# Ledger of designs, part 90: designed miniproteins, single chains, continued (2)

Each design is a single chain, and the fold is of that chain. pLDDT is the mean over its residues in the fold that is shown.

## One batch from the design tools (miniprotein)

Design m7311
Fold by ESMFold2-Fast:
Formats: C-alpha cells, sequence, structure tokens
Structure m7311 (fold): chain A 65 residues (1-65)
C-alpha cells in the first residue's frame, strides 16, 4: 500500500508539472517549460511510468532547442 501510494503521488505531481510546462510553453517561456517537463519526466520515471518519462524528456529537449 505505501509503495503504491508513493508512486501515485509522484505520478500526480508529474501530471501537475506537465500542466505547468504546457502553460509556460503557451506563453513562450521555453526554459521554464523545459524545466517543468524534465521534473515531470523524473517523477514519472520514479513512479515506473517510463513511457511518459521518455515523452516528457523528448518534449523538454524539443522546447529547449
Amino acid sequence: MEEQLERDIKRALGEIYVGIGNLLESRGEKDGAAEAYRKAAQLYRESGDEVFADEMERKADEVAA
């Protein structure tokens, strides 16, 4: 139960950072958006959601480029 709860919390935080990244990207704030996506990627990786983590890392790299 505890390990699953921690993963659920990390995934929820990852979703929040994806939302922050999307908002910053829509405002043209590329550096902030990239940082938010990287934080989301780390949280998804820690929660075991590697596909979402990889997607967020690619998104961060694309926005920062």
Scores: mean pLDDT 82

Design m7312
Fold by ESMFold2-Fast:
Structure m7312 (fold): chain A 72 residues (1-72)
Amino acid sequence: SAAAEERKREALRILEEEGKRLKELVKKNASKYKGATEKEGLEVIERTVEGAKEAIEADDEAVYRGLENAKK
């Protein structure tokens, strides 16, 4: 149980950090995106992060593997 809770906390931490990093990349490249494209990029990141949070809460193994790959 302790190991499962630790893995869940670590996955949520990685997800939060990656979500922030991706949003900053979209903002940094705002001049390239412009208008709707920038907004759409942020919305995709937000939807993806929320879906991943739900999967982590459901203890979905596939999400944990995806986050470990993103951490590298």
Scores: mean pLDDT 73

Design m7313
Fold by ESMFold2-Fast:
Structure m7313 (fold): chain A 73 residues (1-73)
Amino acid sequence: MREELRRRARELIARADELVAADPDNPQKLFEASGLYNESARLLLQAGDIEEAREAFLRATALAKKAAALSKA
């Protein structure tokens, strides 16, 4: 059901935020967090929460970009 999708999305975001908080400059953890935000965004889109999904996708992109920059520096 849609509420189960929202709950799972919130759990993924919480896990992603814990990874970023634990080691904000670790590119591997940032890429992992980006993946969790992408999965969360997909679940939010399925639930019909378009704006929350958009914010999650933007966060995923920002995390991936930061991780890539750190990996090449």
Scores: mean pLDDT 85

Design m7314
Fold by ESMFold2-Fast:
Structure m7314 (fold): chain A 85 residues (1-85)
Amino acid sequence: MAMELYGRGVEAFNEKKYEEAVEYFTKSIELDPNFAYSWYNLGLAYYALKQYEKAIDAFQRSIELGSGNLKYEAEENLKLAKEQL
């Protein structure tokens, strides 16, 4: 179920339906709060909505839970979000 909601969020994000993407990623996190990819993509969706403080929080959680390439991408996007404040 969490992976299905994550997939729906990715589909919504790719269609630029960012508010819908936030809803799906948030529901995915409610079912699996340790899935770093849901937090990372939640951050990207908030960034696209110009909700930079929420994007920062989501990227920070992704960094705490993630490793390797995902952690690197989350750290770079965290810096970009902070520059918008």
Scores: mean pLDDT 89

Design m7315
Fold by ESMFold2-Fast:
Structure m7315 (fold): chain A 100 residues (1-100)
Amino acid sequence: PEPLPEEEVRELGKKHNVPQEILDLVMELQRSPVEEQLRLLEKAIEEHKEDKEMVAILLSFKGHIYARLGDEEKALEYAEKIAEILGSEEARKEVEEAKK
């Protein structure tokens, strides 16, 4: 599939409240071979490891790459990790907001 135009990527990012750094990463991934895509995602995960929502987004891209490679076990592992990260944060926020 053709890479999305830069303007469309930026528009989708605004609609979904995605940070500019992630939009730039998505454009770089579309131009890169699979090995480089995995390296870029690992670097971004390390740089954003304190932001669980960002880590979940980056892990979803990594999971999609492994699914394309036929590594369904790795793809499922990342999907489960994303669900744990998002579920844990939602549960904590819901409990804290219910107490206010």
Scores: mean pLDDT 67

Design m7316
Fold by ESMFold2-Fast:
Structure m7316 (fold): chain A 57 residues (1-57)
Amino acid sequence: VREEAIRLAEEGRRAIAAGDIGTGAALLGKSVQLAREAGDEEALEAAERIARDAGMG
């Protein structure tokens, strides 16, 4: 779960960097949701940090 949440967040960040804000936001949202559903605090913090670095935090 943690690896999947982080992977989705990184894909979202790359999409935003490429100018695809809609896809990036959807992937980041899915990453955060997945981490919250799993109760994985470290995955949630990692996903939120990646989102913040992408300008979405």
Scores: mean pLDDT 75

Design m7317
Fold by ESMFold2-Fast:
Structure m7317 (fold): chain A 70 residues (1-70)
Amino acid sequence: AREEELRKKEEYVTELVRKLVDAGSDEAAAKAVALINEARKAFAQGDYEKAQELLDKAKELAEKALREIE
């Protein structure tokens, strides 16, 4: 259950990253990707709390960046 929830959250954030790239927000996309990669490392180490925090940060950053573009 928890692992499935984290996987779905990663998929959602990855979709936001694609939207950022399509919009030309390369810096925001790169920052979000870096957070996703750190979350993947935490998940591989069994640190699900840290993985969740990093994915939440990536989601917040990506959603905010998308709201600031026209």
Scores: mean pLDDT 83

Design m7318
Fold by ESMFold2-Fast:
Structure m7318 (fold): chain A 86 residues (1-86)
Amino acid sequence: MSEAMKLALEASVLVLHAAVLLVIGKKTGDRELLEEALEYAKRAIELAKKALELAKKAGDEQSIEEAKAILETAEELAREVEELLE
């Protein structure tokens, strides 16, 4: 597996954790779970950005598209959580 694929996989796992915490936090009103969801989403954004840069450097079209999709999902999750914490 390429380094870009490894980072993309790690980012996608963090996205799943953030999504689960967001769903539970929304249902329970638990601010601590929402803050944890934001932390996971922000970390996923960082890893997805690194994956995207490595994929672009390698010229791997599939890895570029996968990293972009993960990045967009992580950014949307972070945005939703930040809105709930305001």
Scores: mean pLDDT 86

Design m7319
Fold by ESMFold2-Fast:
Formats: C-alpha cells, structure tokens, sequence
Structure m7319 (fold): chain A 109 residues (1-109)
C-alpha cells in the first residue's frame, strides 16, 4: 500500500532527524500547544491532517508529511503520553503507519 509506505517513510525519516517542511514545523508547534492545554492527541491530529489535506494535493507527499508530523508531535509530548501512545515511538515504522492510516480512514473524511 503506497499510502502506508509513505507514512512509514515519513515517520522513520523524522525519527532519523530529517528536517520537516515549514508546514509540518508549524503544525507540530500548534498540536504541541493544544495537547499541553488539554486537547486530546486524536483531536489535535485530526485538525492538523485536515490542514495538510488543504495544502498538499499529492497523496503520497500528504501521507509522507503525516508520518513526519505524527513522530514529531509524539516525541515532543512524550512525557504527557499514555504508555500505549509512548510505545508508538519504539514500534516498527510500518506498524505505526498502519495504525495512523486506520485512524485517518475512521475519523477523517
């Protein structure tokens, strides 16, 4: 699945220290602020994905940048995460990508 592979690549490259796009940097800061103020990770992530969809028309690039966004927000909020959510930081990127993709299909049109 090309979308899952793009998500996995984005997540893995962000974990390896790849520089995100300016849009992803902006969305990371906004999500981190919302989560620190008590907004759930799922709600903040759903809002950020809607904004990515408005700006990125190429689907593979969209899912790649979603992967980067997901890693960077989890890493910056790791001390606030449940044990289950924190475990995503140490999972295989392809397994994480499948979970992100299932979330996107379920909650985001």
Amino acid sequence: DEKIQALAQGFAEAKAGAKPSPLVEELVEEMVEKIKNGVSFGIAFAEAIKRLREKIKDEKKLFYEMGQLFYLVLKRTEDLLSDNDRSLLTMDPEEVARQIYAFVETYIE
Scores: mean pLDDT 83

Design m7320
Fold by ESMFold2-Fast:
Structure m7320 (fold): chain A 60 residues (1-60)
Amino acid sequence: GRLRKLVLELIGLELRIIGLELDIELNPDMPEAKREAIRKEIEELRERIRRIEEEIRKLE
């Protein structure tokens, strides 16, 4: 159902954020422009997570 799809999408987004945060931590010599791009991507993913959490809350 819809709830299952939302939960799976949420898990996928959380894992994506973890991977991006690890990329920054493991590459301290990463160019600043690339770090800023990754931070922006993380912010966009966190916004998507918040929207999915709201949808899940409405279904519970």
Scores: mean pLDDT 85

Design m7321
Fold by ESMFold2-Fast:
Structure m7321 (fold): chain A 84 residues (1-84)
Amino acid sequence: MEKEKEEEERRLIEEAAGLIAERLARGVKAAHPESMSEEEFEAWTKELAEKAKEGARKYLESKPSEEQREALLTLARSELASAA
């Protein structure tokens, strides 16, 4: 039961990390539309999202404190709600 809950929390945090990264990339595009082509922005956004998800996964594998994990989960739920 606990492992299944931890896997669900991990998926939520990973998904939120990807969404945050995509939002950051879109913000950069809006502020500096001429810095990259549309194709380059699409590739960079995808790369940034994947790296953010990998970073979140590795951080969770390091077994952060319950407080740190709870803070990340709270942020993840907020980001997913904002994306809906």
Scores: mean pLDDT 77

Design m7322
Fold by ESMFold2-Fast:
Structure m7322 (fold): chain A 75 residues (1-75)
Amino acid sequence: MLSEEERKKRREEIRRIIEETAKRRGLSLDEKQLEELVEEAFRLWEEAKLPDSLIPLVAEETLRGYERHGRIVRR
């Protein structure tokens, strides 16, 4: 079972992947958008009981959803 520290570690991994992918694609994310993307990706990963090896895929697909079907600025 994942501890709170392990959950925090996965969130930090997701955050780094989203930040690096957004930077490579020239996307500008504010702190609120970044935190929302991290929580969405983490929630999907945890609720679907996915292995750690799929963390990068989930993070990238969450950002891709915002890029393709969502708006980066959603107020």
Scores: mean pLDDT 75

Design m7323
Fold by ESMFold2-Fast:
Structure m7323 (fold): chain A 90 residues (1-90)
Amino acid sequence: SKEYEEELREKAKKLEEELAKAKTDEEKAELQTRLGGVLYRLGKYEEAEEYFEKAIELKPDHKAAWYGLGKVLEAQGRTEEAAEYFAKAE
């Protein structure tokens, strides 16, 4: 619904503001992962992919980011790559 999309846009805005103030790689990776998840739910797959990739670059052991990237790739029809990333999320 439009109400739910507006809620997601507000969540994205707040996460972007928090990310701009983040000081540690741990904090940045967590916020980037959360922002990627919100963008995925909004259907903004390219932007979501960028944020999950940034989170993985900062924290390669961040399972939630690997899972999120897998979901984005799956949604884009990149099923073989998605399977590899889901394996890394375990």
Scores: mean pLDDT 87

Design m7324
Fold by ESMFold2-Fast:
Structure m7324 (fold): chain A 61 residues (1-61)
Amino acid sequence: EEDELVEEARKAYQAGDWGVGRLSADGSEALLAVYDPAAGKIRVYRGRRDEPLELIREEDV
Protein backbone atom coordinates (compact mmCIF):
# COMPACT_ATOMS: atom_id res chain seq x y z
CA GLU A 1 0.00 0.00 0.00
CA GLU A 2 2.70 2.55 0.94
CA ASP A 3 4.81 1.63 -2.12
CA GLU A 4 1.79 2.17 -4.37
CA LEU A 5 0.99 5.49 -2.66
CA VAL A 6 4.58 6.72 -3.13
CA GLU A 7 4.47 5.79 -6.83
CA GLU A 8 1.14 7.61 -7.27
CA ALA A 9 2.61 10.65 -5.49
CA ARG A 10 5.54 10.67 -7.93
CA LYS A 11 3.10 10.62 -10.86
CA ALA A 12 0.99 13.36 -9.26
CA TYR A 13 4.09 15.52 -8.74
CA GLN A 14 5.11 15.04 -12.39
CA ALA A 15 1.60 16.18 -13.38
CA GLY A 16 1.88 19.33 -11.22
CA ASP A 17 0.11 18.16 -8.04
CA TRP A 18 1.51 18.05 -4.49
CA GLY A 19 0.30 14.75 -3.17
CA VAL A 20 -2.20 11.91 -2.87
CA GLY A 21 -4.13 10.38 0.02
CA ARG A 22 -5.85 7.10 0.79
CA LEU A 23 -8.13 5.82 3.54
CA SER A 24 -8.00 2.32 4.99
CA ALA A 25 -10.92 0.04 4.06
CA ASP A 26 -12.74 0.83 7.33
CA GLY A 27 -11.83 4.54 7.22
CA SER A 28 -10.04 4.39 10.59
CA GLU A 29 -6.61 5.24 9.15
CA ALA A 30 -5.38 7.56 6.41
CA LEU A 31 -2.14 7.62 4.44
CA LEU A 32 -1.01 10.88 2.85
CA ALA A 33 2.00 11.15 0.53
CA VAL A 34 3.22 14.71 -0.10
CA TYR A 35 6.06 16.13 -2.17
CA ASP A 36 8.44 18.29 -0.09
CA PRO A 37 10.29 20.60 -2.53
CA ALA A 38 12.67 21.93 0.15
CA ALA A 39 14.05 18.42 0.79
CA GLY A 40 13.40 16.90 -2.67
CA LYS A 41 11.48 14.05 -1.06
CA ILE A 42 8.08 12.40 -0.95
CA ARG A 43 6.92 11.97 2.65
CA VAL A 44 4.24 9.56 3.80
CA TYR A 45 2.14 10.40 6.84
CA ARG A 46 -0.24 8.20 8.78
CA GLY A 47 -3.32 9.72 10.38
CA ARG A 48 -6.08 8.37 12.62
CA ARG A 49 -9.31 10.12 13.56
CA ASP A 50 -8.18 11.33 17.03
CA GLU A 51 -4.40 11.45 16.51
CA PRO A 52 -1.96 13.84 14.80
CA LEU A 53 -0.29 12.94 11.50
CA GLU A 54 2.81 10.76 11.95
CA LEU A 55 5.67 10.71 9.44
CA ILE A 56 6.23 7.01 8.68
CA ARG A 57 8.28 7.02 5.45
CA GLU A 58 10.23 9.26 3.13
CA GLU A 59 11.52 8.56 -0.36
CA ASP A 60 13.61 10.52 -2.84
CA VAL A 61 11.74 12.07 -5.75
Scores: mean pLDDT 72

Design m7325
Fold by ESMFold2-Fast:
Structure m7325 (fold): chain A 71 residues (1-71)
Amino acid sequence: HMLSPEAARLAGRVVLELLQQGKTDISKEEAKERIRRLAQEEGVTLTDEEIDKAADYVVKTLKSIKEAREK
């Protein structure tokens, strides 16, 4: 099923921040930590399942970007 609008927005922001820092390779645990931190800073409540799905999206998106840059 699709990410909630809030989970998708936070996942997109984490991807953007990591790209601005030159990071294209992170663990799912680091992605979860970054999403939790950003959600807390913005006052957004996410379920553990939404955080897991958002972290998965971040990791997969960064991997796709890294692979595109290597070609």
Scores: mean pLDDT 80

Design m7326
Fold by ESMFold2-Fast:
Structure m7326 (fold): chain A 56 residues (1-56)
Amino acid sequence: ELTPRELAVGRLVKRGYSQREIGRLLGISPGTVSRHIRRIMKKLGVSSKEEFAKKL
């Protein structure tokens, strides 16, 4: 299950925002966004950003 922060990051990735844009929108660093994306991908059992976007 995704945390509220991971869900927020995942929703923005699904909408096509870059890690830099998501960081700006959420007030976090692009590196923190990347770490959230990696954790979401592990929780969803996907290995690519394309699969990630389709699962949300």
Scores: mean pLDDT 78

Design m7327
Fold by ESMFold2-Fast:
Structure m7327 (fold): chain A 105 residues (1-105)
Amino acid sequence: MTVTQSPSSLTAAEGATVTINATTSVPADEVDWYQKKPGEGFQRLIYGTSTLAAGVPSRFSGSGSGTTFSLTISNVTASDSATYYALARSGDEVALGEGTTLTVV
């Protein structure tokens, strides 16, 4: 399985809503979304495609099925500037997307 994220990078103004897409080469059972900042570990935002991880703000949401999945971030803040990764599972196969870099200005 291959996971393709689009866009590879985007710039958004504070308060904007951004959507990051992940497309899988075969149908995925679920996609988890992770935030990665330089010098920090991976922070899980969404698991099981649409379940918000504990302590994560409600402005993050996940959706999708089959081969098409999305992470939506509403009311973006400067602290959301990071690289976001989709981790897809299909049966016992797991694949990580190449990442999408968000810059909030």
Scores: mean pLDDT 89

Design m7328
Fold by ESMFold2-Fast:
Structure m7328 (fold): chain A 57 residues (1-57)
Amino acid sequence: MEKLKKEVFELAVELLKKQPALSYDEEYIKELAEALVKRLEEEGALEEALKELKKLE
């Protein structure tokens, strides 16, 4: 689980950095990625999210 959470977090950060609307605020991007990972863990969707994020890379 810990490794899976880290992989989802890292991919989410990379994808969020590519969004022009976020102004590349790294602190805000990390907070968004952290919140996303926490939500996905609570819903049991971390593995599914990792598969989807890998498609987008």
Scores: mean pLDDT 73

Design m7329
Fold by ESMFold2-Fast:
Structure m7329 (fold): chain A 80 residues (1-80)
Amino acid sequence: LTPEQAIRQLEAFVERRVTDPELRQKARELLENIRKAVESGDKEKAKEYVKQLAEVLREAGFPKELVDQIEKDLLKLIEK
């Protein structure tokens, strides 16, 4: 799974599962920021946006276990 593919899958997840319009918009912006940072090779910035995305998903009411797994998987893909 590439970072780009993972981001696209998460965009679909956000559209389907984040019901709050404000949190959904914040998540979309963060996913776009992660994509741009990955494309530019800025791994530090990409990791920071991933942490912010995890906070938004927690605010949206997703279980800690799910959010922790998403964060872990994204960070692994960015490091590679």
Scores: mean pLDDT 85

Design m7330
Fold by ESMFold2-Fast:
Structure m7330 (fold): chain A 95 residues (1-95)
Amino acid sequence: MKKLLEKIKKLIEELKKLKEELEKLIKETEDEEIKKFLEGLIKKVEEKIEELKKAIENKEPLEKIEKLLKESEEFLKGLKELLEKVKELLEKKKK
């Protein structure tokens, strides 16, 4: 799968975009519990980006890279769903 590395690079870019959205939400909220929660999510995103980078740098076996890619895609999907729920919660608290 010669496009596997390209998929990982795209996934890292999407994770970086989500990190930017999370940082923006932290600036927009005054709720300290939500801020701490979002900061925790940013840390997890950073850890996942580093894990993906290390797998590429260490030339891990294809099977390990494919498994990591699938796990990271599931993580990204879960983060997007969670981010939407947090946005809804913040809108509800504004009123």
Scores: mean pLDDT 78

Design m7331
Fold by ESMFold2-Fast:
Structure m7331 (fold): chain A 69 residues (1-69)
Amino acid sequence: EVEKYRAELEKDPNNAEAWLKLGDALESQGRFDEAARYYLKAYQLFVEKGDTEGAKRALDRLAELAAQR
């Protein structure tokens, strides 16, 4: 799953959804620092695109990681 989203990002590094899903996959592996970095990247891209729902999804994931630490 990580490999799939990484391949998507090699084609389009501005694919906010792929960054979000890569973060989800890394979180499931316990790689919280990398997940947080990718959630932040997804958030920035969603905001840049004006995708308020996407931005909220990324922000909620970041907040959840921060609350667990």
Scores: mean pLDDT 81

Design m7332
Fold by ESMFold2-Fast:
Structure m7332 (fold): chain A 64 residues (1-64)
Amino acid sequence: STLDKAAEVLRELAEEAGLSEEEIEELVRMARQGKVGEAVDRLAELSGIPAEEIERRVVAAILA
């Protein structure tokens, strides 16, 4: 549940940033494997969104 919420947020942010389907699926897979921090860093690298902002969005979704 928590990892699925993290994966959903990362998918939405990656789609909004215009990442490829392959990049999106890699991020979702990483999050579902518990590698949420690595997925956040990878999304930040690919999108230019600050890692701290991505982290805030993920935490907000988990606590919702």
Scores: mean pLDDT 85

Design m7333
Fold by ESMFold2-Fast:
Structure m7333 (fold): chain A 68 residues (1-68)
Amino acid sequence: MAEFAPLVLTLPPGATVGDVLAQLGIDPSEVEVFVNGQPAGLDTVLRDGDVVELRKGDERIFVQVRLA
């Protein structure tokens, strides 16, 4: 097993990668962001079921997006 389960985060429709970082209290300059395995900017609009990967040094955080 990889070292943790994905975090599930519920966001409003039209939420962006920047909204994920804001909800987690993460400075965008500290992390590299990938959506569904592709590099993504803070302005990338998220869809229901998207997986956001945050890379902070040697750490990997996976966030499963839910829109409500």
Scores: mean pLDDT 78

Design m7334
Fold by ESMFold2-Fast:
Structure m7334 (fold): chain A 119 residues (1-119)
Amino acid sequence: SITLTESGGGTVPAGGSVTLTSKISGDWKNVLQVGWYRQRPGEPPEFVASIDMFTGEVTFNPAVAGRFSISVDKEKKTLYLNMTNLQPEDTAVYYSYVVAIIDGKGKTVWGEGVTVTVT
């Protein structure tokens, strides 16, 4: 019932900026949290950032704090990750996610991933 359609990846120069976009379809009244994970080549997936949809509380991985920002446009049902001062170490597949109540239980729905390559 919820799907995530990601865009905005590609090849970005070191020191550059890019905004990743995730369009989240479905009924947002059941959405508890939205956020981003990433997986660097040869590394396990790591948390990037999240927004609590009840409180508006934002959480960042310390590795990206101060360089990345996360925002949500509830009217457009769109999640953003604005990434600045990109480094080669930020090269990864980035996955948007939603935590929602589905069939009375909290479930996580994942996007298919968008690739960012920093050169």
Scores: mean pLDDT 88

Design m7335
Fold by ESMFold2-Fast:
Structure m7335 (fold): chain A 55 residues (1-55)
Amino acid sequence: MAEEARKKVDEILSQIKSESLKEIARAAVERLLEEDKPDEAIEIAKKLLELERKT
């Protein structure tokens, strides 16, 4: 997978304060990256960060 995509995902995950949400997000993005879907991995990480901000 692209190095840039993984770096972007890691940056987004580092902004998630909840350990449980971060763990869920990490599992989801790792799966998407393994499936060669880096844009979807970035999108799901952003959605989970936004969910934390709203909750």
Scores: mean pLDDT 78

Design m7336
Fold by ESMFold2-Fast:
Structure m7336 (fold): chain A 65 residues (1-65)
Amino acid sequence: MEHLEKAREHIEKAEEALKKGDKEKAREYLMQASLHLEEARRAGAEGSELMELFDRLAKLEKELQ
């Protein structure tokens, strides 16, 4: 599923940006990841990978608050 792969890429980039202290870039990447995850869900993606990526997204959003 291409949207799941793109979501994973953006989550990883957000994690890297956050490690570097670039919260603005991290927020931009999380926004893109969220859009790709919603498109994947809308396209019928289900299962542990989708749940893993939503969980990682939520954890990063909490760190950016």
Scores: mean pLDDT 82

Design m7337
Fold by ESMFold2-Fast:
Structure m7337 (fold): chain A 90 residues (1-90)
Amino acid sequence: AEEVVEEVRKRIEEAAKDASPEARQTGLDAAGNLEKAVKYAKEGNFRESANYLTAAGILATAADVLGDPKVAEAVREGYRKAKELIDEIE
């Protein structure tokens, strides 16, 4: 689980490397929300986990609006992986 969360963060950071400062920060915020979603799921707090997962999805859309589809796609891939981990815990 920690390895997958670290891989998600790393992929988002790599996608954000050449992005605008705003898109980069949006990607990093999304990575933090995905980490919290997995953390709360491990603690059995699936309501808070779902809230952070939803926030990460909103940030993916925000990255698209900022004109950075690379960051948006990295966040969406991270979302899918985080959701798969949460579904395995639940």
Scores: mean pLDDT 82

Design m7338
Fold by ESMFold2-Fast:
Parts: structure tokens; C-alpha cells; sequence
Structure m7338 (fold): chain A 71 residues (1-71)
């Protein structure tokens, strides 16, 4: 589970950098805030919450990149 959560954080950070390079700093900040919440849940030992937040973060990262690609 920790590896999957770490992958979600990495994907969000990559998506945030991509969005910033296209001028979408607000959405990029949202993804970074999401990644921070996932890290905090992991540090607290709440594996269930960390997994839920990571899954949500993955969906948000993919949707944000798709939106920019379609625009």
C-alpha cells in the first residue's frame, strides 16, 4: 500500500509540473495540496485514509492532464 501511495504522490507532482509549464498554477497547487494530505495520512499511520486520498489524487491528476490536452 505504501508503494502505491508513493506512486500516486509522484504522479501528482509530475502532473503539477506539467500544469505549471502550461500556466495552470491553480490546478497544480491543488494537486500539491492533495499530495500533502496523502503524506500526512501516511505519517499518522492511517493507511485506509492514505489509500483513499491517493486514489482520489490519481483521478484528479489524470483528469487535470486530460483537460489541458483537450484544450
Amino acid sequence: IKKEVEEAIKEAEEAARYLESHGDTDTAQGLRDGAKKVREALEKGDEEKAKELAEKLKRQSRAAKQYVEDS
Scores: mean pLDDT 78

Design m7339
Fold by ESMFold2-Fast:
Structure m7339 (fold): chain A 97 residues (1-97)
Amino acid sequence: MEAAERAEEAGARAALAAVRGAPPERAALAAGAAIGVAGAAYGAALAARAGDAERAEAEARAAERAAEAAAEAGGTEEARRAAEEAARAAREAAEAA
């Protein structure tokens, strides 16, 4: 599987895990964190496919920060693992650019 594809998939999974894990009180925060991690991971994938290593690295760093927020908002082991995978996949996509 291409590193960019893995980043897109992992970002989407982290977003979903955050929303599913969050209690109703944190639903809005989880939605924001989900948009952040999915968006940054997708950005890293797009930059990697374009061969833009500088943008891919910037987006991978954004994905790492967004993944931490998504893991916290989700509050579950599933959300934490999915966020870790999203951060790793985004970094791998940036390294492949």
Scores: mean pLDDT 84

Design m7341
Fold by ESMFold2-Fast:
Structure m7341 (fold): chain A 80 residues (1-80)
Amino acid sequence: MEELKKLVEEAKELLKEGKYEEAAKVAKEAAMLALKLAKPEKILEIIGLILRGIGLELDGKYEEAAKVYLEAAELGLKSL
């Protein structure tokens, strides 16, 4: 849980600094950790957000990808 909170805060700081590609990487790590910790009823929603984030990264939309990965990570945090 603390590791997930740390990654979420790190990704948010990177977004504030305009380091979108770095923010997307950290936010993805947070989202993947959130998926591991999530309650069964939230797993599919978190997976959907992660897949959307990956699609945005492939399109070079790193700011949008980081935001979507953060949504997945925060959903995992709320499910604990």
Scores: mean pLDDT 84

Design m7342
Fold by ESMFold2-Fast:
Order: structure tokens, then sequence, then C-alpha cells
Structure m7342 (fold): chain A 62 residues (1-62)
């Protein structure tokens, strides 16, 4: 999961917003599949990470 976060941030920095969106979508898919296995800290952390990355991509489009 952290590797995908790194990839999203890397794509944003490179201006590859489509690739960043795809990597974030993969992160969301993994999160959904593992939701029942996550601790409260992992769940909250992953949700906040997804929201933050979504905002970063939206801001990069402007």
Amino acid sequence: MEELVKKVLEYIAEGKLEEAEKALEEYRKIFEEKESELTVSQYVGSKLRIIGLELDIELARK
C-alpha cells in the first residue's frame, strides 16, 4: 500500500496526473479488499491518505 502512495506522489510531481489517478484507484481497491483486516489506526490512516492524494491531484490540475 505505501508503495502505491509513493507512486501517486511521484506521478503528481512529474505531472502525470492520469497515471497518478490510476495508482490511487489501485490503492482504493486494495484498501476496500482489506478493510475488514485493518486496525482502527490503519483504517483512519488509509482513509486520510486517500483524501489527501485526491486533493493533491485536484490541485495539480489547476
Scores: mean pLDDT 79

Design m7343
Fold by ESMFold2-Fast:
Structure m7343 (fold): chain A 85 residues (1-85)
Amino acid sequence: MARPASPEDLKKVEEAVRKAAKDMGYEVTDLKLEQVDESTFRGRAKLNGKDAEVEATAFEIGDAKLVVVTIRVGDEEHTFIVPIE
């Protein structure tokens, strides 16, 4: 059953996205994410003034929580695995 994201879960996913973007050398100036299913978040961001599409998938392996962050800027697509807790 799909459930609404808790504010803390959404914040942790947003922090994972910001960390991935910063590791790419981008500053996130505008970020909007929506939960689209139980584990998937999608949205848009401005990265150094460029429009980007963002997808984040949250999953658990044992007691570890991970977010797979995919950032698309123009025709370039980058995927990162970010641990969260």
Scores: mean pLDDT 75

Design m7344
Fold by ESMFold2-Fast:
Structure m7344 (fold): chain A 60 residues (1-60)
Amino acid sequence: SKEELEREINRALVDMLVALGKLGSKEEQIETYKRALELAREFGDEETAKWVEEEIKKLK
């Protein structure tokens, strides 16, 4: 369905942001992860949002 495709695209975008964040400083990584969290929430992907929140907590 269109909803399934939108979730797949959202996951790919979040994965890309997380990967890019790992290449920066701790501060840059946190900001990049916050953007990934925003995208996951915008698309209603609660599982990915929760995972990104946990990753942010590990960096603090």
Scores: mean pLDDT 76

Design m7345
Fold by ESMFold2-Fast:
Structure m7345 (fold): chain A 68 residues (1-68)
Amino acid sequence: GIVEVLILSLEKLKAAEKNEELQAKLGEVIRLLEEGRIDEAIELLKELKEKYPEYSEFLDAVIKELEK
């Protein structure tokens, strides 16, 4: 489903990322999504969007898909 596609996209970003804090937080988002904790994953994605504006467009697209 769409959640599995979004998890793969987040895993790909995490694997390419060199910022250890962002890698850890992306891993936390993935775990929340795998646990079905969608609202908590959305809140963490919103925090990451504010802290890492270079990824804001990508993270916003993920949030919008999860909010459907």
Scores: mean pLDDT 84

Design m7346
Fold by ESMFold2-Fast:
Structure m7346 (fold): chain A 60 residues (1-60)
Amino acid sequence: SAVREALEAFLARAPELIEELRREAEERRRAGDLRGAAVLEAAIGILEAAVAFAEALLAR
């Protein structure tokens, strides 16, 4: 189904995006941009929750 394909495509790309955001958040922290780092960390948390939810949906 188109929904399954979309979820699988999201799960295929999400880990790389999360890794990129983690690298950017760490760089922001090292540069003293604590606000920017916090925003990216919040985005990572949302994406990780979305990944877990998508994986749970596909496990059925």
Scores: mean pLDDT 87

Design m7347
Fold by ESMFold2-Fast:
Structure m7347 (fold): chain A 66 residues (1-66)
Amino acid sequence: MDTVKQFLKSLGASDDTIQKIIDLLQQVRKLEKELEATTDPEERKKLEEKIKKLRNEIQKIIDELL
């Protein structure tokens, strides 16, 4: 996480923006663990869609800093 914080700080990101990205990364990690434990195809698809949505949100925030 320190590397991500340092990178975002170098781009001029606010503490609020850095915290938001960290929170989203933690959400992704939690959902990835749930996906690994899930055997229901419908639930797996929903988790994959949520993970993709969160990853896209993180990428968009980073792109806006560039």
Scores: mean pLDDT 80

